Designed miniproteins, single chains, continued (2). Designs and how they scored, part 49

Each design is a single chain, and the fold is of that chain. pLDDT is the mean over its residues in the fold that is shown.

## One batch from the design tools (miniprotein)

Design m5679
Fold by ESMFold2-Fast:
Structure m5679 (fold): chain A 58 residues (1-58)
Amino acid sequence: LQQQAEELRQQAERLRQAAKEAKEIGDEKGVHSRSADLAQEAAKRAEEQARQLEQQAQ
C-alpha cells in the first residue's frame, strides 16, 4: 500500500510537470490549453488517492 502511494505521488508530480509545460506552450501560441487543465486535475486526484493509501498503510 505504501509503495502504491509513492507511485501515485510520483505520477502526480509528473502530471504537474506536463501541465506546466503544456501551459507554457499554450501561452506562447496564445492558445488556451485544456490538456494542462486536465493534467492538473488528474494530479490532484492522484495526490488525494496517495493520502488515503498512506492512512491505510499505517
Scores: mean pLDDT 73

Design m5680
Fold by ESMFold2-Fast:
Structure m5680 (fold): chain A 63 residues (1-63)
Amino acid sequence: SDEIELLKEKLKNYENNKDPSKEFEDIVKKTKEVLSRLEKGESLEEIQKKYAEEQLKKLKEEE
């Protein structure tokens, strides 16, 4: 899909441009996770739903 190809291009650019910042490391990590899930056949919508569920769980644990 177009989304997978765009993420692959962004990831290649990130990996070629070695930025040692932690913010950059987090972006690369998250991009790899999203790309992996998309390649496994999960839709972007399903990935977003799971992320929202994780955020709700964290809010519950902080109470």
Scores: mean pLDDT 71

Design m5681
Fold by ESMFold2-Fast:
Structure m5681 (fold): chain A 82 residues (1-82)
Amino acid sequence: MTKLNSELQAAIEAGDLEAAANILAKAVLKQVDALDAPPAQHQSLAIQLAKVEVAEVAKDFNLSPAQQAQLEQLVLEIVSKA
C-alpha cells in the first residue's frame, strides 16, 4: 500500500499522467482478478472500477476536471487492452 501511494503521488506531482494511469490501471486489473468474476464481466468491471479510482485520485490530489478526464481516458485505454 505505502509504496503504491508514494509512486502514484510522485507521478501526479511530476505531471506524468501516463505514469499515474499505468499505476492505477495495474491496481484496477489486480482488483478485478481478485474478484474471480467470469471473463465476460472483466472488462465491464475494470471500466467501472477505473472510473471510481480516477475520481478518488482526482479528489485526493485536487486535480482539475480536465486533468481528471485525461487520466480517466488513459486508464480506460490501458484496461480495455488487457
Scores: mean pLDDT 78

Design m5682
Fold by ESMFold2-Fast:
Structure m5682 (fold): chain A 67 residues (1-67)
Amino acid sequence: SLPAESSMSDEELLRYNLERLGITDEETIEAAAKLTKYERSKNLALALQLHIEQVSPEDALAYIKSL
């Protein structure tokens, strides 16, 4: 079972949000995890935006790499 969202680390929360978008690509997750805390905060906002836009993992990776 998944832990409560509020109990997750920044990395776990990011992975959880990406998985909710259907993004399980290790390259995308690894790229996101290597960002600074500031950039990870921006990436969490991006993950929410991607949920609305239903973009592909390829587009998600491109956006994350542009951060």
Scores: mean pLDDT 63

Design m5683
Fold by ESMFold2-Fast:
Structure m5683 (fold): chain A 100 residues (1-100)
Amino acid sequence: MSKIEELLKKLKELVEKLLNGEISPEEFRKKAKELHEKILEEIKTSEEALYAALEIKKLIEEVLEKLYEDPDNERAKTALEVLIEIGKEISKKREELEKE
């Protein structure tokens, strides 16, 4: 739990840095991929996968608010694409863990 929480916190900080212009979209994609892989490695139960999925959903909602304010925000579009992909992979991991 705590390790997944720390990785999700790092992902949130990375999204904030992208939206603030502190990192490039290319650097964001690279670092987000590394965090995504680590998150998937740390998820061992369906409950952990659900927790991670809900945190990703919360980040997606925050990014969507920025897009509603500025539909031309390319950084927010990049964050949304990456977060949706991470969420999909976490959902697949959850299905795997819920296998009877």
Scores: mean pLDDT 84

Design m5684
Fold by ESMFold2-Fast:
Structure m5684 (fold): chain A 83 residues (1-83)
Amino acid sequence: GEKKVEAVRDLSTRATDSLVNGALNPEYRELYEKGAEILINAARYLVEEARKEDPETGEKMERVLREKMEEGKRKAKEILEEK
């Protein structure tokens, strides 16, 4: 189970970084936002597959994804609102 949780954490962290980079770099924002979306979709796929085999691991993965996405959205919004 732990390896699957770590995979979702890694994908979610990369998605958060992509959202922040998009906020900081208006010229490339659309590309960074698309990158974040791809990473989020990959993480969601892993959560769904894990739930079929191990519901407890799936729940842990979903919690990590949710927490990281809320963090990324908040950070990006703060950057945009300060400009």
Scores: mean pLDDT 84

Design m5685
Fold by ESMFold2-Fast:
Structure m5685 (fold): chain A 84 residues (1-84)
Amino acid sequence: ASAEVRAAERAAAEAERFAAEYKELKKNLTKENLAKAIGAAIAAIGAAYEAYLHAKRTGSPAALAALERAVEALRKAGINFKFP
């Protein structure tokens, strides 16, 4: 439980970081940074999905809170992704 909660928290932190990177890159999109922006969005989605899987397995309030932060980071970055 504890190790999986920490994994959810790390995944959420990665989702927040990549979502923030995507949000900044998309403000000043050029042909040169478009690939970086898309990569950051994909990385943010992947990290958020990792947080989702950990939260789904444990049902821990801490893991669910981490998932909520990851989802909010995607939303604030304008990344439109819905978990199953």
Scores: mean pLDDT 84

Design m5686
Fold by ESMFold2-Fast:
Structure m5686 (fold): chain A 86 residues (1-86)
Amino acid sequence: SEMEEEQKILEELKELRKNAPIKEAAEIAVKKLGITDEGEKNALTYSLLMLDPDSELNKIIKEAKEKNKPEEGRAKMQALVAEVRE
């Protein structure tokens, strides 16, 4: 089923994130999934960062939540995704 295929992809992405640096993991995942849209590439990079609890992205999320500054946290998250993709 489509849901089973989606779960398999998520499991493969988790394994990739554990075994490769974020930039390389994002490039491999984009190629493997055949993603061509820049917004979708950014969303995938964001998702890969979220899979690592020790990532800078998760630290930004925790800080934004503790400070109750969601807009500031969102801006920092977008900047991090852009930096990883350069």
Scores: mean pLDDT 75

Design m5687
Fold by ESMFold2-Fast:
Structure m5687 (fold): chain A 91 residues (1-91)
Amino acid sequence: MEYKEFIERVKEELEELGLLDPELVELFDRAAEGDEEARKKVAEFLVEQARATTPNASALEAAEIVAEGIETGDIEKALEELRRRREERAA
């Protein structure tokens, strides 16, 4: 999956949760274009929101994995780790 497609999927999930505001949209767009500062800010926002909104450790870990993928650009690693975590919980 291309980095831009991954960012768009994360944006869609946040929109469904009602967490996507205009300032966050601008940060996601800049992150998709390769702005390293925007990528870091998006990553920090996702982890902070997960900590504020969920008591579930697995959901927080998932947010941290997504955030790392956004910050580093290593989408394949992030997606693989998310799938592995989901499979562990489904078993």
Scores: mean pLDDT 75

Design m5688
Fold by ESMFold2-Fast:
Formats: structure tokens, sequence, C-alpha cells
Structure m5688 (fold): chain A 98 residues (1-98)
């Protein structure tokens, strides 16, 4: 239950990062990307998560980190691509928890 809430919050934060990036607000996109990464790392601290869920959450975290790096380099299109992949991985993780 709490894990589902954390992952849903991370997913919503990633969506906000995508919206900010599309609007040209790079600084706000970086902030949301950082918050999403914090939420994903918090979820990964739960020892009760199955290996399959942890793998999807780790893949989402990797995509979010890559998006942050792309935003810092001014590569907005690459950042959006990574954030969209992170959403797909998070949706898979949430589905596995239901």
Amino acid sequence: EDNIRLLESAKETVKKAIDAAKEGNREEAIIYTTFALILLHEALKDPSLSPEVKEEVRRAADHVARAGNALEQGNVDEAIKHLEEAIKELERAIDLLK
C-alpha cells in the first residue's frame, strides 16, 4: 500500500518534470527530476519488495537520472524520452504490486 503510494507519487512527479521540460522551464524540470529520484530511492529501501519490482524501480531511477543529466546539458528531447521510459517502468512496477 505505502509502496504503491510512493511509486504513484514518483510517477506524478516525473509527469510534472515532462510538462516543465516541454514548457521550456528547464530549472523546474531538473527540480522535479531530483524529487522523483529521491522518492524512487526511498521505495528501494523497502526490503519487502520483490526482485521483479525492485528491477523495474531501479530501471525507472536510471532513466530519471539520465534525464537529469540530459537537462543539465540542454538536451531536452533526450530528457523527455528518458522520463517517458521511467513512467512505463513505474507503471509496470505498480501493476506488479496490485
Scores: mean pLDDT 87

Design m5689
Fold by ESMFold2-Fast:
Structure m5689 (fold): chain A 70 residues (1-70)
Amino acid sequence: SRKKEIEEAKREALASVDKLVDETGLSSTPEALKEFIEFEAELLLKEIEGEEIDEEERREFIEKLREKSK
């Protein structure tokens, strides 16, 4: 199912972030990337369940991540 595919893709992406952190030594960026991956997966799951993707909500989330990085 599409929901299962999204959940698997999310898990793979999160695992890849951890591996990249270990290999490259990036310590601050990975947390923001993990939050972004989880947020995108949540929006896709909402779309599958019949909810519209709110691009405004997505934009606001990205701005919040930028503020947390300051």
Scores: mean pLDDT 64

Design m5690
Fold by ESMFold2-Fast:
Structure m5690 (fold): chain A 75 residues (1-75)
Amino acid sequence: MNEEERQKLAEEVAERMKKLGVSDEDAQRIRDAVLNEDLPGLMGVLWDAYRRGEITREEALEIARFVREKLGTLR
């Protein structure tokens, strides 16, 4: 995946999270994690959003799976 494709993926994930009700700050943290292919960082932000009640556990897992699939990381 090239830089442009990563930026597009980061934008898609951030938009999806904003639609679920996460803050602009959390959406930006998620965008940064996707751009850096930082899956541990992404999981941390998703877990924090879940603990704050912004998203469900199922929504967090769905986003994590979507990003892993697109980045081609360990399944």
Scores: mean pLDDT 77

Design m5691
Fold by ESMFold2-Fast:
Structure m5691 (fold): chain A 89 residues (1-89)
Amino acid sequence: SLGEELVEELAKVAPEVARELMERGVPAEEAIRRGMEALEQAVDDLLAQLAADGYQLSPEFIRGLRERTLELGRKLTEEVARELEEKRR
């Protein structure tokens, strides 16, 4: 579905940001936090763009998209952080 495709595409923002930060020596906890902040901003930007384009999104749709995207993004980001930390041990 369109919602699933949007969730998967947006969720990639968090692990990509966290990977780049950790490769530059940022600690995992800070990299995860900053990756999730970047993802939350990306979700807000998408929702603002959809509203500007005239889409009338239900509050339930907005909540569901946000919750699913942040949940997937956190999971992917924690997986990336774990993999990079294991390589340093």
Scores: mean pLDDT 86

Design m5692
Fold by ESMFold2-Fast:
Structure m5692 (fold): chain A 62 residues (1-62)
Amino acid sequence: SMEALFREIDADFRALTAAFAERLGVPPDPEAVVEAAEADESLSVGEKTAAIFAARLARKAA
């Protein structure tokens, strides 16, 4: 069902957000990940974009 697919996608984005949070040294909170990614000058444009995108999708699913 579409609902089962959305739950799986949500779980994947939560896992990605948690991985980025650990890498950035912040709590696995989408807002904290976005703020840390935007502030981190050591991240490439691709890494920053991926972290922000994953976190925003996880936030929407919450």
Scores: mean pLDDT 70

Design m5693
Fold by ESMFold2-Fast:
Structure m5693 (fold): chain A 81 residues (1-81)
Amino acid sequence: SEEEKEKLEQKIQELERKEATYYSAAAIYEAGATANEIAAERNPENREKFLKEAEENRELAREFEEEARRLREEKERLKEE
C-alpha cells in the first residue's frame, strides 16, 4: 500500500541519516589518528603516548565505519522491496 511505501521511505531516510553521522564520526577519528601520528614524529619524548592515542582513534574510526556499513546494508535490503 501507499502507507507502507511511505513508512519504508521514512525508515530508509532514517538509516541514511545515521549512516552519514557514523561516517562523519569515522572521518573525525581518522583525522585524529593522523594528527597523533604526526605529533609522535614531532615529539619523540612523548611518541608512545601519541601512537597509543592514534591507535585508539583508528579503532574507534573502524567501529564507526563498520556500523555505517551495517546501516548501508540494511538500507539496500529495504530498497529491494
Scores: mean pLDDT 88

Design m5694
Fold by ESMFold2-Fast:
Structure m5694 (fold): chain A 94 residues (1-94)
Amino acid sequence: GGMEYAKEAGEAAKKGDGEKAGEYAKKGAESGRGGGHAGSEAGWAAEKAGHAEAAREAARGAAEGAKLGGKDGAIGGTGGAVSAIGGAFQAGGE
């Protein structure tokens, strides 16, 4: 479910795997409800690890998933994208 995708997105972002962080953030947002967690978890993990690019990819995935997750996905995925963008800035990336 969305919480499992949040964990996977965070683990990928912590390792600097932007492609997987974005993929799991998108799947989380598409699942609705807990989908926003995937973008937020990836943003926080990327911030802690200094992987700004992984945070940016997570933000992109969460925004894309928000378009596909219906009303709940739009709310959660948009919040996740904003949080992941914040994580990218905190990691010191452009």
Scores: mean pLDDT 69

Design m5695
Fold by ESMFold2-Fast:
Structure m5695 (fold): chain A 88 residues (1-88)
Amino acid sequence: MKEEFEKFLEELEKLSKEIEERREKGLTLEEEKELFEEAIERQVKLYEMIAELGLTDTYITPPSKEKLEELAEKMRKQLEERVKKEKE
């Protein structure tokens, strides 16, 4: 249950890293679009898993949402750091 959710987060992080690494080599607009669409599909699956696990229930929603926002923000900062270092 929770492990499967964690796995999806790690796969999203890996995909984001691959996107940035491929951008260094000059992704075409079509390749960039495919990667974005794949990332969106995985995010949709993640939200569906959250709903199926009952995280939308009133008992779990508030704490779980806060943790999800924290994880998303950490991932965003991690990607920002990698992009910044690449341009260094």
Scores: mean pLDDT 61

Design m5696
Fold by ESMFold2-Fast:
Structure m5696 (fold): chain A 92 residues (1-92)
Amino acid sequence: FELAVAFLRAGQRDLAIAGINYLKKKGIKPSPELYLEAAVAAARLGDEETAIEFLKLAHEQGASPEDLRRVAEILREMGYEKVAELAEELAK
């Protein structure tokens, strides 16, 4: 999963998404922190839908409200207001 986040950051979006989907299909759940990193990386690539999906997965895996609020701030600074609003909503 760490490698999938690295692929997102390097702009290798298709490889990262394929790897993450493969892990989900096999029932392997990465840490909530890795899902939050993946959400930020997907947003940086302009993939708002994937960023939203990773935020929801991070919340489902027990991401803290504090970490979700921190990610919301990062996303808002990048101009992704809708994704930032969702992260704040999940932090309630």
Scores: mean pLDDT 72

Design m5697
Fold by ESMFold2-Fast:
Structure m5697 (fold): chain A 118 residues (1-118)
Amino acid sequence: MEAEEYRKKAEEIARYGRENELTEEERKALVLLGAALLAKAMILENPEDKEVLINAATGLYYLLLELEVGSEEAVEKAEEFYKELKENYSVEELRKIAEELIEKVEKKAEELFKKAEE
């Protein structure tokens, strides 16, 4: 799948969320799915750009954490994570971290969709 296709799917998901009445779980799942698609596009477009990889990883980490601890604590921990990624990791390690976070976000989105159907 091309980066442009991931971006188009993310835009379609965002539009669907604006135009439809959704449960809280469905809305959260769409936000996570859209973010994972955008992160995939960013990595494909800029696979060696350290700043792009750090921003993708930090954004995904924030979204996962916000679901568990809320926005205020998630912001603080995401800022700490950003600093750690910037100071301690190579481009290759950052890409792996971003890819692992994409998988976690996609799995969490699937779990939320499944819970909404029950």
Scores: mean pLDDT 85

Design m5698
Fold by ESMFold2-Fast:
Parts: sequence; C-alpha cells; structure tokens
Structure m5698 (fold): chain A 79 residues (1-79)
Amino acid sequence: MEEALERLRREAERLARELEEAGLDDVAKQVLENAERGIRYLEELYNQGKLSEAQVERWAEYMARELREYAERALREHA
C-alpha cells in the first residue's frame, strides 16, 4: 500500500518537473495537487476499512496513468 502511494507521488513529482522545464508551472501545480488529493483520499478509505490494500494499489496505478496522460496532453499543446 505505502509503496504504491509513494510511486504515485514520485510519478507526479517527475511529471511536474517535466512540465516546469517546459514552462507549464500552472499545470505542474495541478498535477501535484491532484496526486496529493488522491493519495489522501485513498489513505482515508483504507484506514476506514472501505478499500483493501490491493484496491488502493489498483487505484493508485490508475491515478498515475491519468496524471501521465494529462501531462502528456499539456506538453503536446505547448509544442
């Protein structure tokens, strides 16, 4: 569980860095804010017993993919 959330955070940080290097600071901020919001939500659901560890891992992977697609779209529009 913790490793999956840490991977999501690292992916968001990497994407934000790439966006900032392209001059897309607002998009970078949105990526980081969305990741942090998602991580907190998944942690809350896990702590309440509403999601299993495996469900948290699947949702974290889904969120990482969504953030990647969003960042890639922003980078393409900038190019």
Scores: mean pLDDT 85

Design m5699
Fold by ESMFold2-Fast:
Structure m5699 (fold): chain A 105 residues (1-105)
Amino acid sequence: DKSLNDLLNTWDSNKGQKSRDKFLQHYNDIKLLTDSSLRNGDVNDISYSSIKTITEWYNTNNKVFGIYSQKLINKLKSLGDFSSIRTIFATMKSVYGLSKSQILK
């Protein structure tokens, strides 16, 4: 997803800093991507569900994201595709040792 990658690149440009507030600012753009899918009249497809899951995951686990945001963002960017929920969970498990249940808190 180009727009999401652009948002993450904007965050990534402020490396090593507490840029969580700026990421929260970009949260609305992630929601707009989700809402755009809804406006097309589609029932949740894999892309919409993945963007929604990233948004919900960030909202639920923003502390974990904030602590390791730079490393996580770089890892997610290296994977190149945010359209897969499995990729998100696999990355969270490999980077943080988190179970799916811990991510979905």
Scores: mean pLDDT 43

Design m5700
Fold by ESMFold2-Fast:
Structure m5700 (fold): chain A 82 residues (1-82)
Amino acid sequence: MEEKRREELKKKLKEILKKGRELALKMKKEKLKEEEIRERLIEFLLEQGLLTEEEAKELRNKSISEILDYLQERIAKITEEL
């Protein structure tokens, strides 16, 4: 893969991670229920193409912290492979 393309993908992945964290913080500030925060984070990850439907089902049983850890780990793995 070209270095320029690799750097562009890394930048995009960093932006997705930042947006996911900001979304979670915004929803907590708005006093949304944990269930609603979890659903919106999963929807965001599906929209970004970072989850399959099967992975989304598993994450519905996880805490918000676990979902954010999953996002961080997935982005780190993708970034390492680039």
Scores: mean pLDDT 78

Design m5701
Fold by ESMFold2-Fast:
Structure m5701 (fold): chain A 73 residues (1-73)
Amino acid sequence: SLDRQAHFLQGLLRLGGKELPFATVRRVVEEAVRRGEVTIGGRRIPLSAAEQADPTSSRALREALYAAARPVA
């Protein structure tokens, strides 16, 4: 479930001292799976078929989320 994957990734961000709204995490995950790529600072990084099937395992996606996230107040 995309919602479960987004909740899991949001939880990982919080464990790392970072925060993003759930809607933003879900949108980023959905877009990454749909396009087969993630964008970090204007750079496009392709996702393998395996990473598209399980985006939570994608190092590039986790890096993109951390780059977009803010420190927890």
Scores: mean pLDDT 84

Design m5702
Fold by ESMFold2-Fast:
Structure m5702 (fold): chain A 70 residues (1-70)
Amino acid sequence: SMIDKIIEVFEKVVEEMPKDASVREMAWELVKRLRQVPGVTDLDIGIGTRALTTYHETGDLSKALEVIRR
């Protein structure tokens, strides 16, 4: 599903980006990678960026993934 693809991309961005990367750098990389997913929509990208906001605020990957799963 598209939700599973957004989760996969999100988890890889969190895992692969430098630990000192800014939210802006993470957002740019996340959007860039999501746009490579066939069938992705602006709504899907919006879900990913909202999850990144939650991750930045909480430091909790599980809480961020709940934003995507709904």
Scores: mean pLDDT 83

Design m5703
Fold by ESMFold2-Fast:
Order: structure tokens, then C-alpha cells, then sequence
Structure m5703 (fold): chain A 66 residues (1-66)
């Protein structure tokens, strides 16, 4: 569906943005980017695996800010 396609594209862009911040050591910005990706996938069961991957990246980024 159009909603699934749009959500996937938004999440992919946020995942890439988060990865770039994470590589630079900007863990707070990385966590925020991953969180936006997770929110874009909210309520879409077809993308549960991708949401899970972003959730793991988010947890890793948050751990680095502590």
C-alpha cells in the first residue's frame, strides 16, 4: 500500500541519518533519528522486522549517551 511504501522510505532515510550521526559519535542525534524511524513504522505489521532493527540501533545509541 501507499502508506507502507511511504513509511518504509521515511524509516530508511532516518536509519541512514542515524547511522551517520552514530559514526560521528553524535549519539544523541543518532538516537533521535532512529526514534523518528521507529515512529514512522508504528502500527504497520508488515514492517515489524525493520522496526525491530531500528529499536536495536536506538537502544545502542541511547546506551552510548549514558
Amino acid sequence: SEEVEKAREIAEKYSELGDKYFEKGDYQKAANAYKQGILALQGIPELDAERGRLAKKYAEAVAKTL
Scores: mean pLDDT 88

Design m5704
Fold by ESMFold2-Fast:
Structure m5704 (fold): chain A 59 residues (1-59)
Amino acid sequence: MARETAERAVDAGLENAGGELSEEKRQEYIDRIAAAIEAGDYQGATQAVNEAIREAEES
């Protein structure tokens, strides 16, 4: 479930930003967000989503 939630968060963020990440970077951010969710670190999860969006905008 955490991974699925992370995937949705990344995909929604990228869609709103109008940017793209390589599949490798997309999976990296999904893994980080899923791990944060599993740890109960929702602040860290939010920061990882924002970092993914910024990376997509700069790529």
Scores: mean pLDDT 80

Design m5705
Fold by ESMFold2-Fast:
Structure m5705 (fold): chain A 91 residues (1-91)
Amino acid sequence: SLREQYEQMMKGNEIAKKMLKSEPEEKKKLAKEALETLNERDLGFETLLVIEGALSGKDISSIFGEKVARGLKELGMPESRVQKYLEEAEK
């Protein structure tokens, strides 16, 4: 099982590398194929960011900022401060 989890993670990393070099439509295709063929829970955080970026059309730094802001909100950070962090992440 550990070998299979590692192989899934490595396959995810290779697809993420291809997505970063691909045009928007090919990125979406590769992202959909990854989600259909690989177990999402076995994918690395960076691979999931690339997939989300490909599917949403958002910049990866913006998506990362949104995830950080969401985590900070769950920890009790005020909404206004969370919004400021999101705005800073989009620069």
Scores: mean pLDDT 75

Design m5706
Fold by ESMFold2-Fast:
Structure m5706 (fold): chain A 70 residues (1-70)
Amino acid sequence: MDEVERLYLERLRELSREVGPEKALEITIQQLEAQLYTARSLGADPAALDEDLRRITERLREEARRLEES
């Protein structure tokens, strides 16, 4: 598990306590996309960024679903 994935999962959990899991997921994904867009514009490998976005987004959706079902 990488540091970026861990930080975004933690952010999702914290934000879910304030606005609920569904809204927290939307905000967290938007922020992740913005960060990766910035990294891409600074010369990071697009294929690696696309894979990170896919993997982390999938993990965030799973966590949000668990929190919503609670």
Scores: mean pLDDT 82

Design m5707
Fold by ESMFold2-Fast:
Structure m5707 (fold): chain A 80 residues (1-80)
Amino acid sequence: MLTDYEIELAALEIQLAVEKTLFDRIPDSEIDEVIKRLKELKERATKIANDPTAPPEIRQAAQELVKAADELINELEKRK
């Protein structure tokens, strides 16, 4: 059975993958909204990464997700 951490992490990973796939198709008018969503994703992933009750492998995956989200945010901010 999946833990609540695994379910949340999987949802965040799917969200990031969708945003990354659509990166070149994000209209300039929506960049700020996408950055806001990615920052919210990063905050949620950071919470999992810093949660001592989460399994170590989940915390590592969350840390990787934080890095990937931060990289995408930086690329979108360059388009502004």
Scores: mean pLDDT 82

Design m5708
Fold by ESMFold2-Fast:
Structure m5708 (fold): chain A 84 residues (1-84)
Amino acid sequence: MTLEDLEKQLEMYDELIEAVENSPSSQELAEKALEILKKIVPEEEAEAFAKSLSTMPEEKFPTLLEILKSYREALEKLIEELKK
């Protein structure tokens, strides 16, 4: 995995976090997530993930945000370490 690939993943997490924060429903979140993921992963994989999000209760959005932010922070630290 190249540094460029990791930076693209970091951008993906930033966009997903913004989508969760600005989506009032699981359906809207799933639609936004599909467009974000299609940029980085195969369309079939992106569609499968988006479908799982469309069935997620809105009450789980804060938990999803915490998980995504955790992954983003870990990835950011990894990128910084690799740039040394």
Scores: mean pLDDT 80

Design m5709
Fold by ESMFold2-Fast:
Parts: C-alpha cells; structure tokens; sequence
Structure m5709 (fold): chain A 94 residues (1-94)
C-alpha cells in the first residue's frame, strides 16, 4: 500500500472513530463519562497517527484536554471535541 493510500485509510478510520465517540458523547450524562469517552477515542485514533506526526497529535490532545477540563456545559465539550477532530483530520490531509 502506498504512503498516500495509507494516509487516506487512516483518515477514514479516524473519522469513523470520531463519529462513534461523538454519538457516545451525545448519550453521556456526566462530564466524567464524556472525558472517558474522549480518552478512549484518542487512544484508538493515536494508533492510526504516523510516528512523525505523533508529537503534533499529542500537543493537540493536551490542548483539548485543558479546554475540556475548563468546559462548563456538555455543548462546550462537544464543540471542543469537534474542533479537535477537524484539526486532527487537517494534520492528516497530506
């Protein structure tokens, strides 16, 4: 498989994981449940991130977690997670 095809497949799988996590977040009742869903999704997503991009991915994750810990509403947490997802997919766009 070419590096380009590998990146495309990784992006599709990452997008799937984000969609599944977002659906679980919509059903979550507590901030603690939402944080656990995010952590599990990120752990799965990280396995699809090329080693060269893992430091950038880890930086985005830390920024997201800091924002999530400060978030006061479920809507804010969903927005923060969605923004993280778009930034991660942007990282893989090439």
Amino acid sequence: MSPEEQREQAALEIARIFKEAYEKLLKAKTKEEMLEIVKEAVKRIRTFIPEELQPQFDALYEEMIEKLLKAKTKEEMLEIFSEFGLRVLGLLAR
Scores: mean pLDDT 83

Design m5710
Fold by ESMFold2-Fast:
Structure m5710 (fold): chain A 77 residues (1-77)
Amino acid sequence: MREERVLELAREADEAIEAGDWERAAELALRGAEETEDLMLQAVFLGAAARAYEKLGDKEKAKELFEKAEKLHEEAK
């Protein structure tokens, strides 16, 4: 079920964040955004990925993902 996959990805992303593994956190967060149909949850995952890329020093990718998250958040209203 998609919901089970999304919850597992969220848990694994949190574990990667706790470990300071920002590359893995970004990968898992992007995967979570792909696996959910919920626009608000997609925005949350993209925001997490953007923050992870910011920690990795990829400012351009982080900005792109933040802009996508903001757009999805507005659409989810």
Scores: mean pLDDT 80

Design m5711
Fold by ESMFold2-Fast:
Structure m5711 (fold): chain A 118 residues (1-118)
Amino acid sequence: SAVKGANVLLVADSPEGAAALRELGRRLEALGATLAGEARDGEEALALVEELGDALDVVLLDVNMPGLDGIAAARAIREARPGTRVVLFSGRVSQEELDAFRAAGALDIGEFARLAEP
């Protein structure tokens, strides 16, 4: 499984987004992943991506963050660490946003869940 042994960073700026990503993170831990950290925004996420380096495998990112938007954050993380997978978490993503995220090398949560299965 692509998730087994993976180190995961959670990125959300709202209490609701953080709680939802922590629930998802617990499910990934049940599949053998390790939570490497949490970031409050895209800037803190980029700092932690740099600090964790090649040890970081997956970033779970809330696309509803103010400041650095989800597309810009996904692109910046992929530029900093091309080997790191960026996975989007959102209850409402337009087709245009989803296509832009895919172009930036990010996966939606349904695509990631499917890849995490054996």
Scores: mean pLDDT 70

Design m5712
Fold by ESMFold2-Fast:
Structure m5712 (fold): chain A 58 residues (1-58)
Amino acid sequence: MEELIKELKKIVSEEQAREIAEIAYINGPEKAVAYARSLGLSEEKVEKIREILEKILG
């Protein structure tokens, strides 16, 4: 959890990083990516979030 939040904080706010990490652990990385996209983040940021989730959780 903390490693994922640390990496996500490079791209999004700490609050968003915690929400994305929590969703990834509870509902899976695909749901977390969908949530990140719903926040209005650019596709470039969404792809970086996907890469981080795959690296740490996959």
Scores: mean pLDDT 83

Design m5713
Fold by ESMFold2-Fast:
Structure m5713 (fold): chain A 97 residues (1-97)
Amino acid sequence: DREKVLKKLDELTEEIEKRLIEEVNLSEEQARQATGLIFGGAMRVVVEKEPVEKVKERLRRILREVLNLSEEQIELVLELFDEVVKRVEELVKTLKE
C-alpha cells in the first residue's frame, strides 16, 4: 500500500515542520529546509541502511553551515531526527516487501 504510506509520510512531514517552528524556533524557511534534510536522512538510514551516526554527522554540518542554526537548535533538530527515523521505519514496515 505505497499510496497510503506516502500519505502518512506527507502527514508526518507537516507535523515535523510545525514542531521545528514551535519547539526549535526555526523560521518557516529554515523549518521547510530542515524537514527536507531530516526526511532525506531518515530514508538513507531506513531504506539505504546507512549508519545513523554518519547521517547525523552530515546533518549537523548542513544545519550549521547552510541553515546557520545555533548549537542548541542543531541538537534539538537531531533529537527530532532520531524520532523521525523510528517513525519512518514503522511506516516502511507496513509495505511488507
Scores: mean pLDDT 84

